# Designed miniproteins, single chains, continued (2), part 72

Each design is a single chain, and the fold is of that chain. pLDDT is the mean over its residues in the fold that is shown.

## One batch from the design tools (miniprotein)

Design m6652
Fold by ESMFold2-Fast:
Structure m6652 (fold): chain A 77 residues (1-77)
Amino acid sequence: PSKEEILKLIAEILDTIGDILDLKKKIKELEEKLKTAEGEEKEKLEKELKELKEELEKLEKKLEELKKELKEINEKE
């Protein structure tokens, strides 16, 4: 693999980590709101929380795949 391919992969890993951290922050804020929410507002927040958690799982899986690709590149070098 070329140095530019490695740098591109590292950039994608860093971007994905950033997205994960932003999403974790949103989840935490939503969980705090959920503690004081009642009725229909609680149901809406629970739905949003579920959707954000599913998005987080997809991003974490993507990060694992990217890290595996980087590891394979480093082990061959």
Scores: mean pLDDT 82

Design m6653
Fold by ESMFold2-Fast:
Structure m6653 (fold): chain A 60 residues (1-60)
Amino acid sequence: SFDDVLADFAKAGKEHEGLSDEQVQELVDTMRKARDAGASLDEVVKIGMEKFNELVEQNQ
């Protein structure tokens, strides 16, 4: 489930928003750090959405 969430975010970033490999790595690393800090799946998704939006804004 967690790996599926990471894969979905990575694909959405690359295929829908044109995020670079570096931006996708930053997104995935941010989500993994949250999980390693004890965040729930729902909390990791929220953190991932915030980072995803930040990276999309960098691309415009």
Scores: mean pLDDT 82

Design m6654
Fold by ESMFold2-Fast:
Structure m6654 (fold): chain A 60 residues (1-60)
Amino acid sequence: EKIKELAEKYKKLFDELSELTRRMVERGEFTPEEVERLQKLAKEISKVMDEIYKLALEKQ
């Protein structure tokens, strides 16, 4: 079901966000594009959590 696919997406996004964050911090330099990517990943992670619940509820 869609929930399982969202859970996998969540895991992938979380891992990518974690890696990018560490990489940028260690690099000591943040590009606008990388910051935007981090912001997008963070938003999608939050949204996925919300959508898992919301989508399951809306499956009516």
Scores: mean pLDDT 76

Design m6655
Fold by ESMFold2-Fast:
Structure m6655 (fold): chain A 74 residues (1-74)
Amino acid sequence: SLDDAKAKLVAALEALAESLDAELRARVQGIVERIRASDDPLATLRAEAAELAPTDPALAVVLRHWLEELERSL
């Protein structure tokens, strides 16, 4: 379900945040809150990945892969 996919994505983002520096951790926490509040978590994740691509390409790639997995699970 969408709720299950959303919960899985939030858990993965929280786990990723534990391995990041303080700035990127805060950024990921912001993404988590927006995904939790979103009526369209796929569109939210897509926008977040696009914003990160020029400054944090490695994180943007991870988010894009999770977006693809989430789209396949819906």
Scores: mean pLDDT 77

Design m6656
Fold by ESMFold2-Fast:
Structure m6656 (fold): chain A 100 residues (1-100)
Amino acid sequence: AKFVVDPSTSIAGKLTILRYLVEEAIESLKAGDVEGALGSLEAARDVLDAMLADPNASEEEKALARELLGLVEEAIEAVKAGDIERAIELLQRALEMLRA
């Protein structure tokens, strides 16, 4: 599903949306809502792609977005493989990076 991020949304705004989506994905996984978790993770991927394409993003912000994208993609594959504990661990790592 394509999550529509307003192109005028600031990098700080994109980071806030991303944190919310990662938190929602973790809660969905804990609740056994795999479909909801995948929807949130796909939306997070779309936000990260938008950050990487944003000319206002710093090199540090783009480096963070690339690392977060890797964790989100690994979490999606873990969810699809039924490894919910690994998916939650990967998303908790992403959340720690978003809180720094």
Scores: mean pLDDT 84

Design m6657
Fold by ESMFold2-Fast:
Structure m6657 (fold): chain A 74 residues (1-74)
Amino acid sequence: AEEKLKKAEELYEEAVRLAEEGKYVEALETAAKGLELAAEALEEMANGNPELEEIAKKLRELAEAYKKKAEELK
């Protein structure tokens, strides 16, 4: 779980760097991957905790929104 969170952090840093370079489509796609990994990590840690499961669900919804926005910008 923690390893996936660290990978998600790395992807967020990469997404910020891409956005700073004006590569917004790639930044959104990279951020979506980070959100998906964070959601997976929370699902693993939740162990039936509905609050963590709800947060993970919201992160997955954000990832889908970012993917949709990236497609709109293409």
Scores: mean pLDDT 81

Design m6658
Fold by ESMFold2-Fast:
Structure m6658 (fold): chain A 90 residues (1-90)
Amino acid sequence: SINDINNRISSISSSMIDNYDTSFFNSYNNGDNDSMDRSMTGITNIYSTRTRSYTSTTSDRRSIYDDLTISSNSSIDGSISIHNDIINRM
């Protein structure tokens, strides 16, 4: 619902990668994992290099993104840009 989306937007500042993770898993359930994974990897790798150092792994879902972005440790400053990108895509 719209209320759920508004609540999730407010929580994005606390869970940057989680929002990307949710969209990724929605595509995974549809059986289009490879196509969505490659597309998201290309986009996420550009932005996640900024957020990787801030990511904390609490579930297998996040470990997938950790493996994809391990090659780059970046600053937290980039995380804000990721938040704005996620919000605009929602």
Scores: mean pLDDT 46

Design m6659
Fold by ESMFold2-Fast:
Structure m6659 (fold): chain A 99 residues (1-99)
Amino acid sequence: EKEEEVLKLINEFSRFLGEVLDRVKASPEDVARFIGLILRAIGNVLEGDYEGVKKDLEGAAETVIEAIRKHASPDEAERLIEEVRQKLEETLKKIDEIK
């Protein structure tokens, strides 16, 4: 049940990050790196490694932030980066509440 709650959080966060990547028309390389980090986070849930989950989600957010910086206009970039950072903080806090 804790695994299901964390997987739901990963799904919600990854959907949000995927929408941002699509909006900024991120490169296939950035999308692939993002997907790899999300898959690693899922693997870490199955191992009960919630510290690993948090690190992988931080890496996924960082990958998306770099894609935003490369592809978005400066005004859009500032807003999207703030949204990503805020969603990451909320997600990590919820994971800490579950574990």
Scores: mean pLDDT 87

Design m6660
Fold by ESMFold2-Fast:
Structure m6660 (fold): chain A 69 residues (1-69)
Amino acid sequence: EEEKKIEEEKERIIKIIEEEYERAKKEIEEAELPEEEKEKRLRLLEEQKEAFLAMVESIKKLELKRLKK
């Protein structure tokens, strides 16, 4: 069933996004930056992650809607 494939693909993409987020977060934490600058960059990174997750959710909802027509 194509619907199940879309759900599996969504989980795979989310996992990739989370892995990249953790990697980028670690790079910021390990960087030689002022604490205030690190906090700012971590906040922006969190917002970027939320935006990517929301985009994936929207795309997958559209794909599911096309199949359920």
Scores: mean pLDDT 80

Design m6661
Fold by ESMFold2-Fast:
Structure m6661 (fold): chain A 74 residues (1-74)
Amino acid sequence: SLEEILKEIRELAKKYNVPDSVLQLIDAAERYYKLGKLDEAIKVLETIRDVARSLGMDELVELAEKAIEELKKL
């Protein structure tokens, strides 16, 4: 489920000790999803993906892309 993917993103981000700004983006994506603001949730997840890519965090990139694809199906 999307909720499980978002949880995995958060757990992996904590494991990698990502900046608090990235954790705030994860919080924003979760809030937008819960509010039904799917376009905003996708944009935030794209930002998370791009930051993860710049940091070489391939597993986080893959999870963010998976979350984006699941949101696009809704």
Scores: mean pLDDT 86

Design m6663
Fold by ESMFold2-Fast:
Structure m6663 (fold): chain A 70 residues (1-70)
Amino acid sequence: SKEEEFLKKLKEIQERATKLVEEGKITPEEAKEIQELVLEAINAFEVEKDIDKAMELLEEAEKKLKELEK
């Protein structure tokens, strides 16, 4: 389901962001930008019940993560 896809991607993004912070590879400001998108995605999923918006916000977070992983 789309809900299962959202939860899987959310977990992957959170794990990747945590790893970058623990390894000192990103700044607190960069971590905050990703976390803000993640929180917006969770709000869209849990409060607004808008799975499409939630997925779009996670995709934006993933794009930022991918740029920072270089």
Scores: mean pLDDT 84

Design m6664
Fold by ESMFold2-Fast:
Structure m6664 (fold): chain A 56 residues (1-56)
Amino acid sequence: SEELIESLKAELELYEKQGKKEVAEKIKEVLEESKSEGELIEKTIELFEKLEKEAA
């Protein structure tokens, strides 16, 4: 979905500005490696779960 892609691109810019290059690279990989909308959703959920664990 276009909205999900735009949201991920916005998050990518924010993390790059914050100097969190590892997180930015993970977001970029989700965008580049996802070959379908279902895969994009699945990888996005996995990424956010990892980020929540690191933030806790």
Scores: mean pLDDT 76

Design m6665
Fold by ESMFold2-Fast:
Structure m6665 (fold): chain A 95 residues (1-95)
Amino acid sequence: PPPRPLSGMEGAIIDLQVTAIREALRVALENPELAEETYRSIRAFIDANVDPETAAELRKLIDEALASTDPEVQDKLIDEIVEKLRAALERRLGA
């Protein structure tokens, strides 16, 4: 059977968390002076809320986004990070 459907409140909390992470990543890429602190906070959130295997994948994608100088590649990586994070948070709540 599929995982249980999320409640409206659970879905809203995940949406808020995912949106906040997306905005934090964008701000860090646009403001290099804030990047280290922002990425430290994002990694801490991931490590606390996501399984170790998915956390490792997310950290690798963040490192790839940081290494890229192409805004289109950065946007694609941010989208991938956000979607993987959303799926992991939904799995955690549905377990």
Scores: mean pLDDT 78

Design m6666
Fold by ESMFold2-Fast:
Structure m6666 (fold): chain A 60 residues (1-60)
Amino acid sequence: GPDMEKYMRELKEKIVELAEKGGLTKEEQEKYREEADRLVAEKDLKGLAELGHEVLLKIT
């Protein structure tokens, strides 16, 4: 529904921001943005959460 779509879009932006603030390269930031955009388009909330976890592990 609309609330889930909003949540997924906000989570996507947070993942990309995490990659940027975590010091990943612009190329890696773009790769994660494209992957997050794909997951949002597919309505794959689990995949989007897993992508966020991957970015977090990479910057920690």
Scores: mean pLDDT 85

Design m6667
Fold by ESMFold2-Fast:
Structure m6667 (fold): chain A 55 residues (1-55)
Amino acid sequence: QEVQDAASGFPEPESTKIQEIAKTDPEKAAELAKEVAKKDPSWKPSADLVQKAAK
């Protein structure tokens, strides 16, 4: 699914955690992706993709 594909762009530990949550709650996964990007702006594009896929 699109949310899982977008989440795979993140670093290993974060990508796995976001993908697991996306299986049951894609909106929650998108929120976590935003928090990761807030701590490291280089992941902002990946977080934006997760948000778009989670809609």
Scores: mean pLDDT 72

Design m6668
Fold by ESMFold2-Fast:
Structure m6668 (fold): chain A 78 residues (1-78)
Amino acid sequence: SLAEKLAIRLAEEAVKAKDDPEKARGYGQGLVNVLKKLKKASPEVIKAAEDFIKALEEMGDTETAEQLRKELEKVKKA
């Protein structure tokens, strides 16, 4: 779906923005909002989101990483 393609794109761009914490946080919030609107997540969306969570943790943004992880778990269970 278009929403799944957007989720993957946001996660990939966020990983590339690891040298810009403010921009990475913005992409993280964007992804949280997209995940809240998804009824289910494809394996590609799950992998992209997990890679981004790891990148946020490596950058020290544990708050955004935790919020994203919680929304991802909801979509995995749906």
Scores: mean pLDDT 76

Design m6669
Fold by ESMFold2-Fast:
Structure m6669 (fold): chain A 55 residues (1-55)
Amino acid sequence: SAEDLIAQLEAALAAGDRERVRATIAQLAEKSNDSSDEQRIQLDQAIARAFAWLA
């Protein structure tokens, strides 16, 4: 689910696991394509946060 992927991202960010963060961004982007508008907003925000953390 979208919530599970966001939780996976939060765990990767907390662990400082850059490779897992990158892998989770790809999964979040794929999920966004098949999600409702509400879910898409949450997923896009999570993706933006992940990219900011990687920068």
Scores: mean pLDDT 82

Design m6670
Fold by ESMFold2-Fast:
Structure m6670 (fold): chain A 65 residues (1-65)
Amino acid sequence: MVEELEKKLEEIDKKVLEEFLELARLAYTENNEEARKKVLEVLELIRELAETLDVDAFKKKLEEL
């Protein structure tokens, strides 16, 4: 069971990272204002996560962006 959980976490991390890199590329390489705003909102969520240590709340807020 632990091995299945680790696999799912790795898959989620990879997909999340790829989507964040795509947003960053649009924001800074393509100068997309909407993507730039979303990147800033994600950075604010990361800051809140560091204070709360609540991963589930962070994921929920990320989906609301």
Scores: mean pLDDT 68

Design m6671
Fold by ESMFold2-Fast:
Structure m6671 (fold): chain A 60 residues (1-60)
Amino acid sequence: MEKKALIVEGVAVRLHLEGRTEEAEELAKLSQEALKSEENADKAVKKAREMDPETVERLE
């Protein structure tokens, strides 16, 4: 859970830097939910991968 939450947070930071603020805020919320359960963590990583697959692969 924690490692997956950190990956999602990293993608959120990258999206903020690219000006994709709305998507970054959505991923930041999913990162917080990812700390609550493994199912939420998997869902959060999947969403992050859809938004920025290259950054997810780099952080894994």
Scores: mean pLDDT 80

Design m6672
Fold by ESMFold2-Fast:
Structure m6672 (fold): chain A 58 residues (1-58)
Amino acid sequence: SEADELIARGKEAYEAGDYETAARYYREAASLLPADSPLAKIALAEADRMERLAQEQR
């Protein structure tokens, strides 16, 4: 699915150390899923984690 592809891109950005891009992909993936879905909750949690890591780089 498109959400799965966005999650995969988020993981690639995370592995590259691009936490801002990773957070964006995870949030976009979550927006394509039902708000209460387990996958959407996981994607939002990963986005929050990525945003924290991006803040630590500044």
Scores: mean pLDDT 84

Design m6673
Fold by ESMFold2-Fast:
Structure m6673 (fold): chain A 63 residues (1-63)
Amino acid sequence: MKTLLLVVDRELERALPLALELAKERGYDEILAAPGLSREEAEKLAEELRKAFGWEVTIVDIR
């Protein structure tokens, strides 16, 4: 499964349409929203998802 991990601090509603277009264009199966996570925390989560489930996880940071 191809997962787009969306990191956003305050503007989830603004970032979500852009993330949806990217996911559709690049063939991602899902979007996981991670508001308030640091980039370092998001990378740790992505690694855990890759190891536990074998997902292809891409982090997108919209600020």
Scores: mean pLDDT 77

Design m6674
Fold by ESMFold2-Fast:
Structure m6674 (fold): chain A 61 residues (1-61)
Amino acid sequence: SMEELSRKIDELTQQLLENRDNAEERKRLEIEIGKLIASAVADTSPEAAEFVARLEKRLAG
């Protein structure tokens, strides 16, 4: 479900913030988040585009 996907991405985003000084860990987390976003965009309808846009704001904030 998109709720489960959103929760997983949020957890990874929190880990990314905690590891801001660990470049290697950050890149691994960014790749994992990117894969989840790509999966959402590929597997769903226009609702996924709105989800991705909101997620980008959360990642930036």
Scores: mean pLDDT 72

Design m6675
Fold by ESMFold2-Fast:
Structure m6675 (fold): chain A 70 residues (1-70)
Amino acid sequence: SHMEILRLIGEILRIIGEILDLELEKEKLKELPETEENRKKLKELERRIEELEKRREELLKELRELEEKS
């Protein structure tokens, strides 16, 4: 199932791109004053990054399983 592998790779790449965008926003936010609002935004970005990293790990595991069966 070469097409299933390509679809998983596509999904993984999309998630990596979203993580990179959020990491960039996090770095920009760190350059701003440490206000309560900015601390809350930073924690929300960190939570979203963690959720996406978990999703990426799950998809990478699925990709490895498909590669082993193919």
Scores: mean pLDDT 83

Design m6676
Fold by ESMFold2-Fast:
Order: sequence, then structure tokens, then C-alpha cells
Structure m6676 (fold): chain A 65 residues (1-65)
Amino acid sequence: MKEKLETIRKVVEALREAGASDEQIQRAVQAVLEVMDKPGATLEDIAEAAAKASGVPKERILEAL
């Protein structure tokens, strides 16, 4: 609810730390926004969407959230 931008920022930083390219980060941000727009979306759902879009392991993204 409060500051969806903060969640997106954390995902972006986690992906960048994992060595993801700007293109992979952009795809992950788009996937995360789609998931966050759905009622009942969990942090696990967000991490899974970002992982699938970027190729970064879900576990690494969850650590940052």
C-alpha cells in the first residue's frame, strides 16, 4: 500500500547487486508492477515475478525484501 516505489527500488537494487543488466532490471520492474497491481500479492509473488523476468534466483531477491 504505502510506497510501492520503495518495493520497486529494493528489487532494482537487489538485481543490480546480482549483476543483472539494465534490460533485465526493466523487465523485472514491469513484472513486479503487474503483480503488485493484483489484490493479495505477497512479497514471495513479487520476488518470483522478478526472478522469472531477470533470471536472478528468487532467494536472492527475497533477501532484499
Scores: mean pLDDT 79

Design m6677
Fold by ESMFold2-Fast:
Structure m6677 (fold): chain A 68 residues (1-68)
Amino acid sequence: AAGLRGGGPAEGASDLSGAEFGERLAQLVAAGASQAELGALFAEVTGREASPETLADLAASPMALPAA
């Protein structure tokens, strides 16, 4: 469904940019962080808990940082 344009993404309340978020996520994965730690980072950025399916999808592409 087409979304109505209105409030664009306000960079979020998080201080992490997309690049910083991807770098921190990659570091957590490399350090062998638990699903709980990955979920906590995701919640801080998005403002809600990640579902198990979302976490599985992210784990399938640890380099999910878009080029543009």
Scores: mean pLDDT 61

Design m6678
Fold by ESMFold2-Fast:
Structure m6678 (fold): chain A 86 residues (1-86)
Amino acid sequence: MTVIVTLHGADPSLQQDAIGAGQAGEAGGGKAEVRIEGDTVTVTVENAGPGGMIAAIGVGQQAELQGHEVTNQADGDKFTITARPK
């Protein structure tokens, strides 16, 4: 399964959490790619194991606690989490 986490308006703490989710995915044997453009962070984890998936969901929950609107979409073998400021 591939997990994509996109955070808009991410503060440094959320950016660090997203990077950590990528590292958790790699530790489980997946491959992570991190792209940072200003306050937008996109983390793509290919072959995300349970640890990578749990970490990605945790990032979405943390963004929601900070007042972001979080959208989750499942499409085949892809799971996308998008967080945007309200």
Scores: mean pLDDT 82

Design m6679
Fold by ESMFold2-Fast:
Structure m6679 (fold): chain A 55 residues (1-55)
Amino acid sequence: GKEKLEQLKEFANENKDSKEGIKDLAEKALEGAKNHEKLSEEDLKEIEKIKKKAE
């Protein structure tokens, strides 16, 4: 849930050149939210924004 979002933010900030890694972590965070914990719409949009920026 939120811990995965924070890990994704830290990874994206430290590893801006690792676009594939950022996308992979974003997908895992979205899957985790769907299966284990409901994130707010705002948190889901933040993950999608990070994923899109990594394209």
Scores: mean pLDDT 72

Design m6680
Fold by ESMFold2-Fast:
Structure m6680 (fold): chain A 60 residues (1-60)
Amino acid sequence: SSEEEELIEEAKEQAKTLSAEEIKYQIELLKSRLPSLSKKDQEIVEKIIEELEKILKEKE
């Protein structure tokens, strides 16, 4: 798989070990950085945020 796919999967696996509060913090941090990123990096980070929000929902 591409480097982007590896980054997304790594973020997902790490998030599974975090508390709901820690995941919420990571999502807010990523969202705050999103406007400063290139379009390609924004697409990757948006996919990471989506996956983190799914994991957060499962933990709440």
Scores: mean pLDDT 82

Design m6681
Fold by ESMFold2-Fast:
Parts: structure tokens; C-alpha cells; sequence
Structure m6681 (fold): chain A 65 residues (1-65)
């Protein structure tokens, strides 16, 4: 749920489902940067930019964390 909330905040769209594609919801490089900062702040986990480009859904992000 927290992953979905963070993505909803970054995209300024809700609801976001676990299987929704970040880029199909309007994600871009600037929003990906913000997403990475919020995930690091909340979970203490740094997602490398290269890996973040591969993680397209909240479910995939949750599985990485």
C-alpha cells in the first residue's frame, strides 16, 4: 500500500493499481527521480537509475525492496 501511495503522489493520479505501468500512467525521467528519492526516504533503499528504469509497476518495485 505505501508503494502505491508514493507512486500516486509522484504521478498526481489515483488510484494506482499494483500491476499498473508507471510510464503508461504518465511517468517520465523527472518523476522517476522523485520516486527514487521518496522510496529511499521511506524504505532506506537506494534503487539505481538503471534498475529503476526496469521496474515499471508498483508490484515490481515492492518485489525489489
Amino acid sequence: DKIREIIEEVLNKKPVNLDDNFYELGGNNAKLYKLRLLLEKEFGVKIPLEKANELKSPKEILEYL
Scores: mean pLDDT 76

Design m6682
Fold by ESMFold2-Fast:
Structure m6682 (fold): chain A 65 residues (1-65)
Amino acid sequence: KREEILELLERLKTSPDPRVRAAAKEALRLLEEGGSDEELLAVIQGALKATPDSELLRELERLLK
C-alpha cells in the first residue's frame, strides 16, 4: 500500500503537466511530515478536479480510500 502510493507519486513528479507535478510534490511532503490520509486524499482530489483524465491520480485516489 505505502510502497504503491510512493511509486505512483514518483511517476507523477515526472508528469508533463505542471499541476500534476505540484500535487505529487505536495503529497510527498505531506507523507514525510506525517500528514493524514485525509489531507493526502484532499490534495489528490484537488489535482483530479484540474486533470480528471489522469489515470495515475485516479489510482492513487482509490488506494487512499
Scores: mean pLDDT 77

Design m6683
Fold by ESMFold2-Fast:
Structure m6683 (fold): chain A 73 residues (1-73)
Amino acid sequence: MEEKRKELEERAKKVQEEAQTLIDNLRAGADRMAAALPDPEEAAWHRDSFDKAIARVQKLAEEEIERLKKEAE
């Protein structure tokens, strides 16, 4: 049982690392797009869209990690 808990904990860590990489890439993409857009309203809309995508990725990762921790319990 302890070994299964350690494996699930390691898997949760990988989920968190993958989510962080995706979030970092989304933030970098948002910054590049905002810098390239001359219209501040259009830039703001795209930034909001990326912020929502980041929030969704974070939420899904947190839900998956919580599920893995609950399964390990």
Scores: mean pLDDT 79

Design m6684
Fold by ESMFold2-Fast:
Structure m6684 (fold): chain A 81 residues (1-81)
Amino acid sequence: MSEELLKKAEELAKEAEEAAKKGIEDPSVASQSGQTALEAAKEIEKLAEKASEEDKERLLRLAQRVRDAHGEVLGFALKSS
């Protein structure tokens, strides 16, 4: 498996998590932050399709982690409303 795919996925996950944190701090941008997280999760899922079977599962777990972060931002925004 390529180290580059895992590194790219980690970078996407970090950017999505930072966007999610910003959405929690500022509910007015929560929608945009959530969309960024969903797009990152989809991109990681695409990388998983190209990965070896061993790394595919790890990448899919990363995508799920990003989706979970999106869900937390959405839940916080709804709770705060």
Scores: mean pLDDT 75

Design m6686
Fold by ESMFold2-Fast:
Structure m6686 (fold): chain A 93 residues (1-93)
Amino acid sequence: TDEAIDLLQEGSVLLREGKYEEAIPLFEKAIEIGDKRTQAWALLELGKAYLELGKYEEAIEYYEKALKLAKELKDDDTVKEAEENLKKAKEKL
């Protein structure tokens, strides 16, 4: 939905500004109300937010969920980004 995309975009801006704890609820809402593609993107952004907060186990969980959904959608760009971020998060453990 347009609202889900707007939440995803607002959350992404907050994430780039280092406002990780403020970005998280926007991504969670985008997952709640969004379509499958928006959910995959929002799960990827949640993983990034948790990674920046040093919550590596949570980051891995969200990246794995994003990867699974992206593969179901045949979204090769999101699959690649999720795999790269998942590898980086696992290296932090």
Scores: mean pLDDT 88

Design m6687
Fold by ESMFold2-Fast:
Structure m6687 (fold): chain A 61 residues (1-61)
Amino acid sequence: KEALEKIKKYFEEGKYEEAIKVFESVEKKDEELLVEMHLIYAKMGDEEKGKEIYKELEELE
């Protein structure tokens, strides 16, 4: 929960690297975290990482 709020805060501030660090530190990635990270990677133009996040979303079901 706190990780998601931190990631959203960093995203709003344009601190994508900090958002990624928070995301990578989270052991239990829920759907909301994966959706937020997909948007961040899309904003950065990192299509490879965006696809990886999308695969994790598919596997959650």
Scores: mean pLDDT 76

Design m6688
Fold by ESMFold2-Fast:
Structure m6688 (fold): chain A 66 residues (1-66)
Amino acid sequence: SMEEEVDRLGTRGVLAAAEGDLATARADLDRIKEIARQAEEQGNLELAEKARRAAEVVETAIRDAE
């Protein structure tokens, strides 16, 4: 499901940032943001909110790794 994809991307993005792999972390962040946008366009507000929260967590991990 897309919810499981968001969980996967969020977990990998955070771990990648912690390991200094900012390229992977940013790619995962970009994918989460795209999922949020598509979910909002489709009226899936629960998925959109879940993806936005995951994006904030990954963005924080990237910032903390710098």
Scores: mean pLDDT 87

Design m6689
Fold by ESMFold2-Fast:
Structure m6689 (fold): chain A 55 residues (1-55)
Amino acid sequence: DRERLLELAVRVAQALKAAGVPDEQIVRLITEHLQSQGVSPEEAREIAEEAVRRA
């Protein structure tokens, strides 16, 4: 479910921001992880970018 993946990605993005990780690096890390879970590159990137925006 895209919504559940996005909720988890937002939580991860919040934690990484608190740790001082730059937004661009958070997007790459989340995109890479989602792709490893079988999410398409395009969808993974969209979820990662949205997660960073909401975080």
Scores: mean pLDDT 86

Design m6690
Fold by ESMFold2-Fast:
Structure m6690 (fold): chain A 87 residues (1-87)
Amino acid sequence: AEKLIEEAYKLLKEIFEKLVKFLKGEIELSEEELKEVLEKLEKAIELLKEAEKLRELSEEERSLLESAQYAVELLKKKIEEIKKKKL
């Protein structure tokens, strides 16, 4: 369980700065970069859900899972908006 949580945190740390800047409109990301960020977010969520099956998540870990799930929804909406602008 702990190893799964550590791997999820590592993935989230790699994308966190880029994701926050993108959501604030401070940077533009290509479709390839957005897909990479989304894939890493979804993998982190998968790892946290697998850890939850092995033991109860702490409040902090649960909050992180919920935040990651919310970020995926926001990112999917942004990707859909970009696709609609491409004709």
Scores: mean pLDDT 77

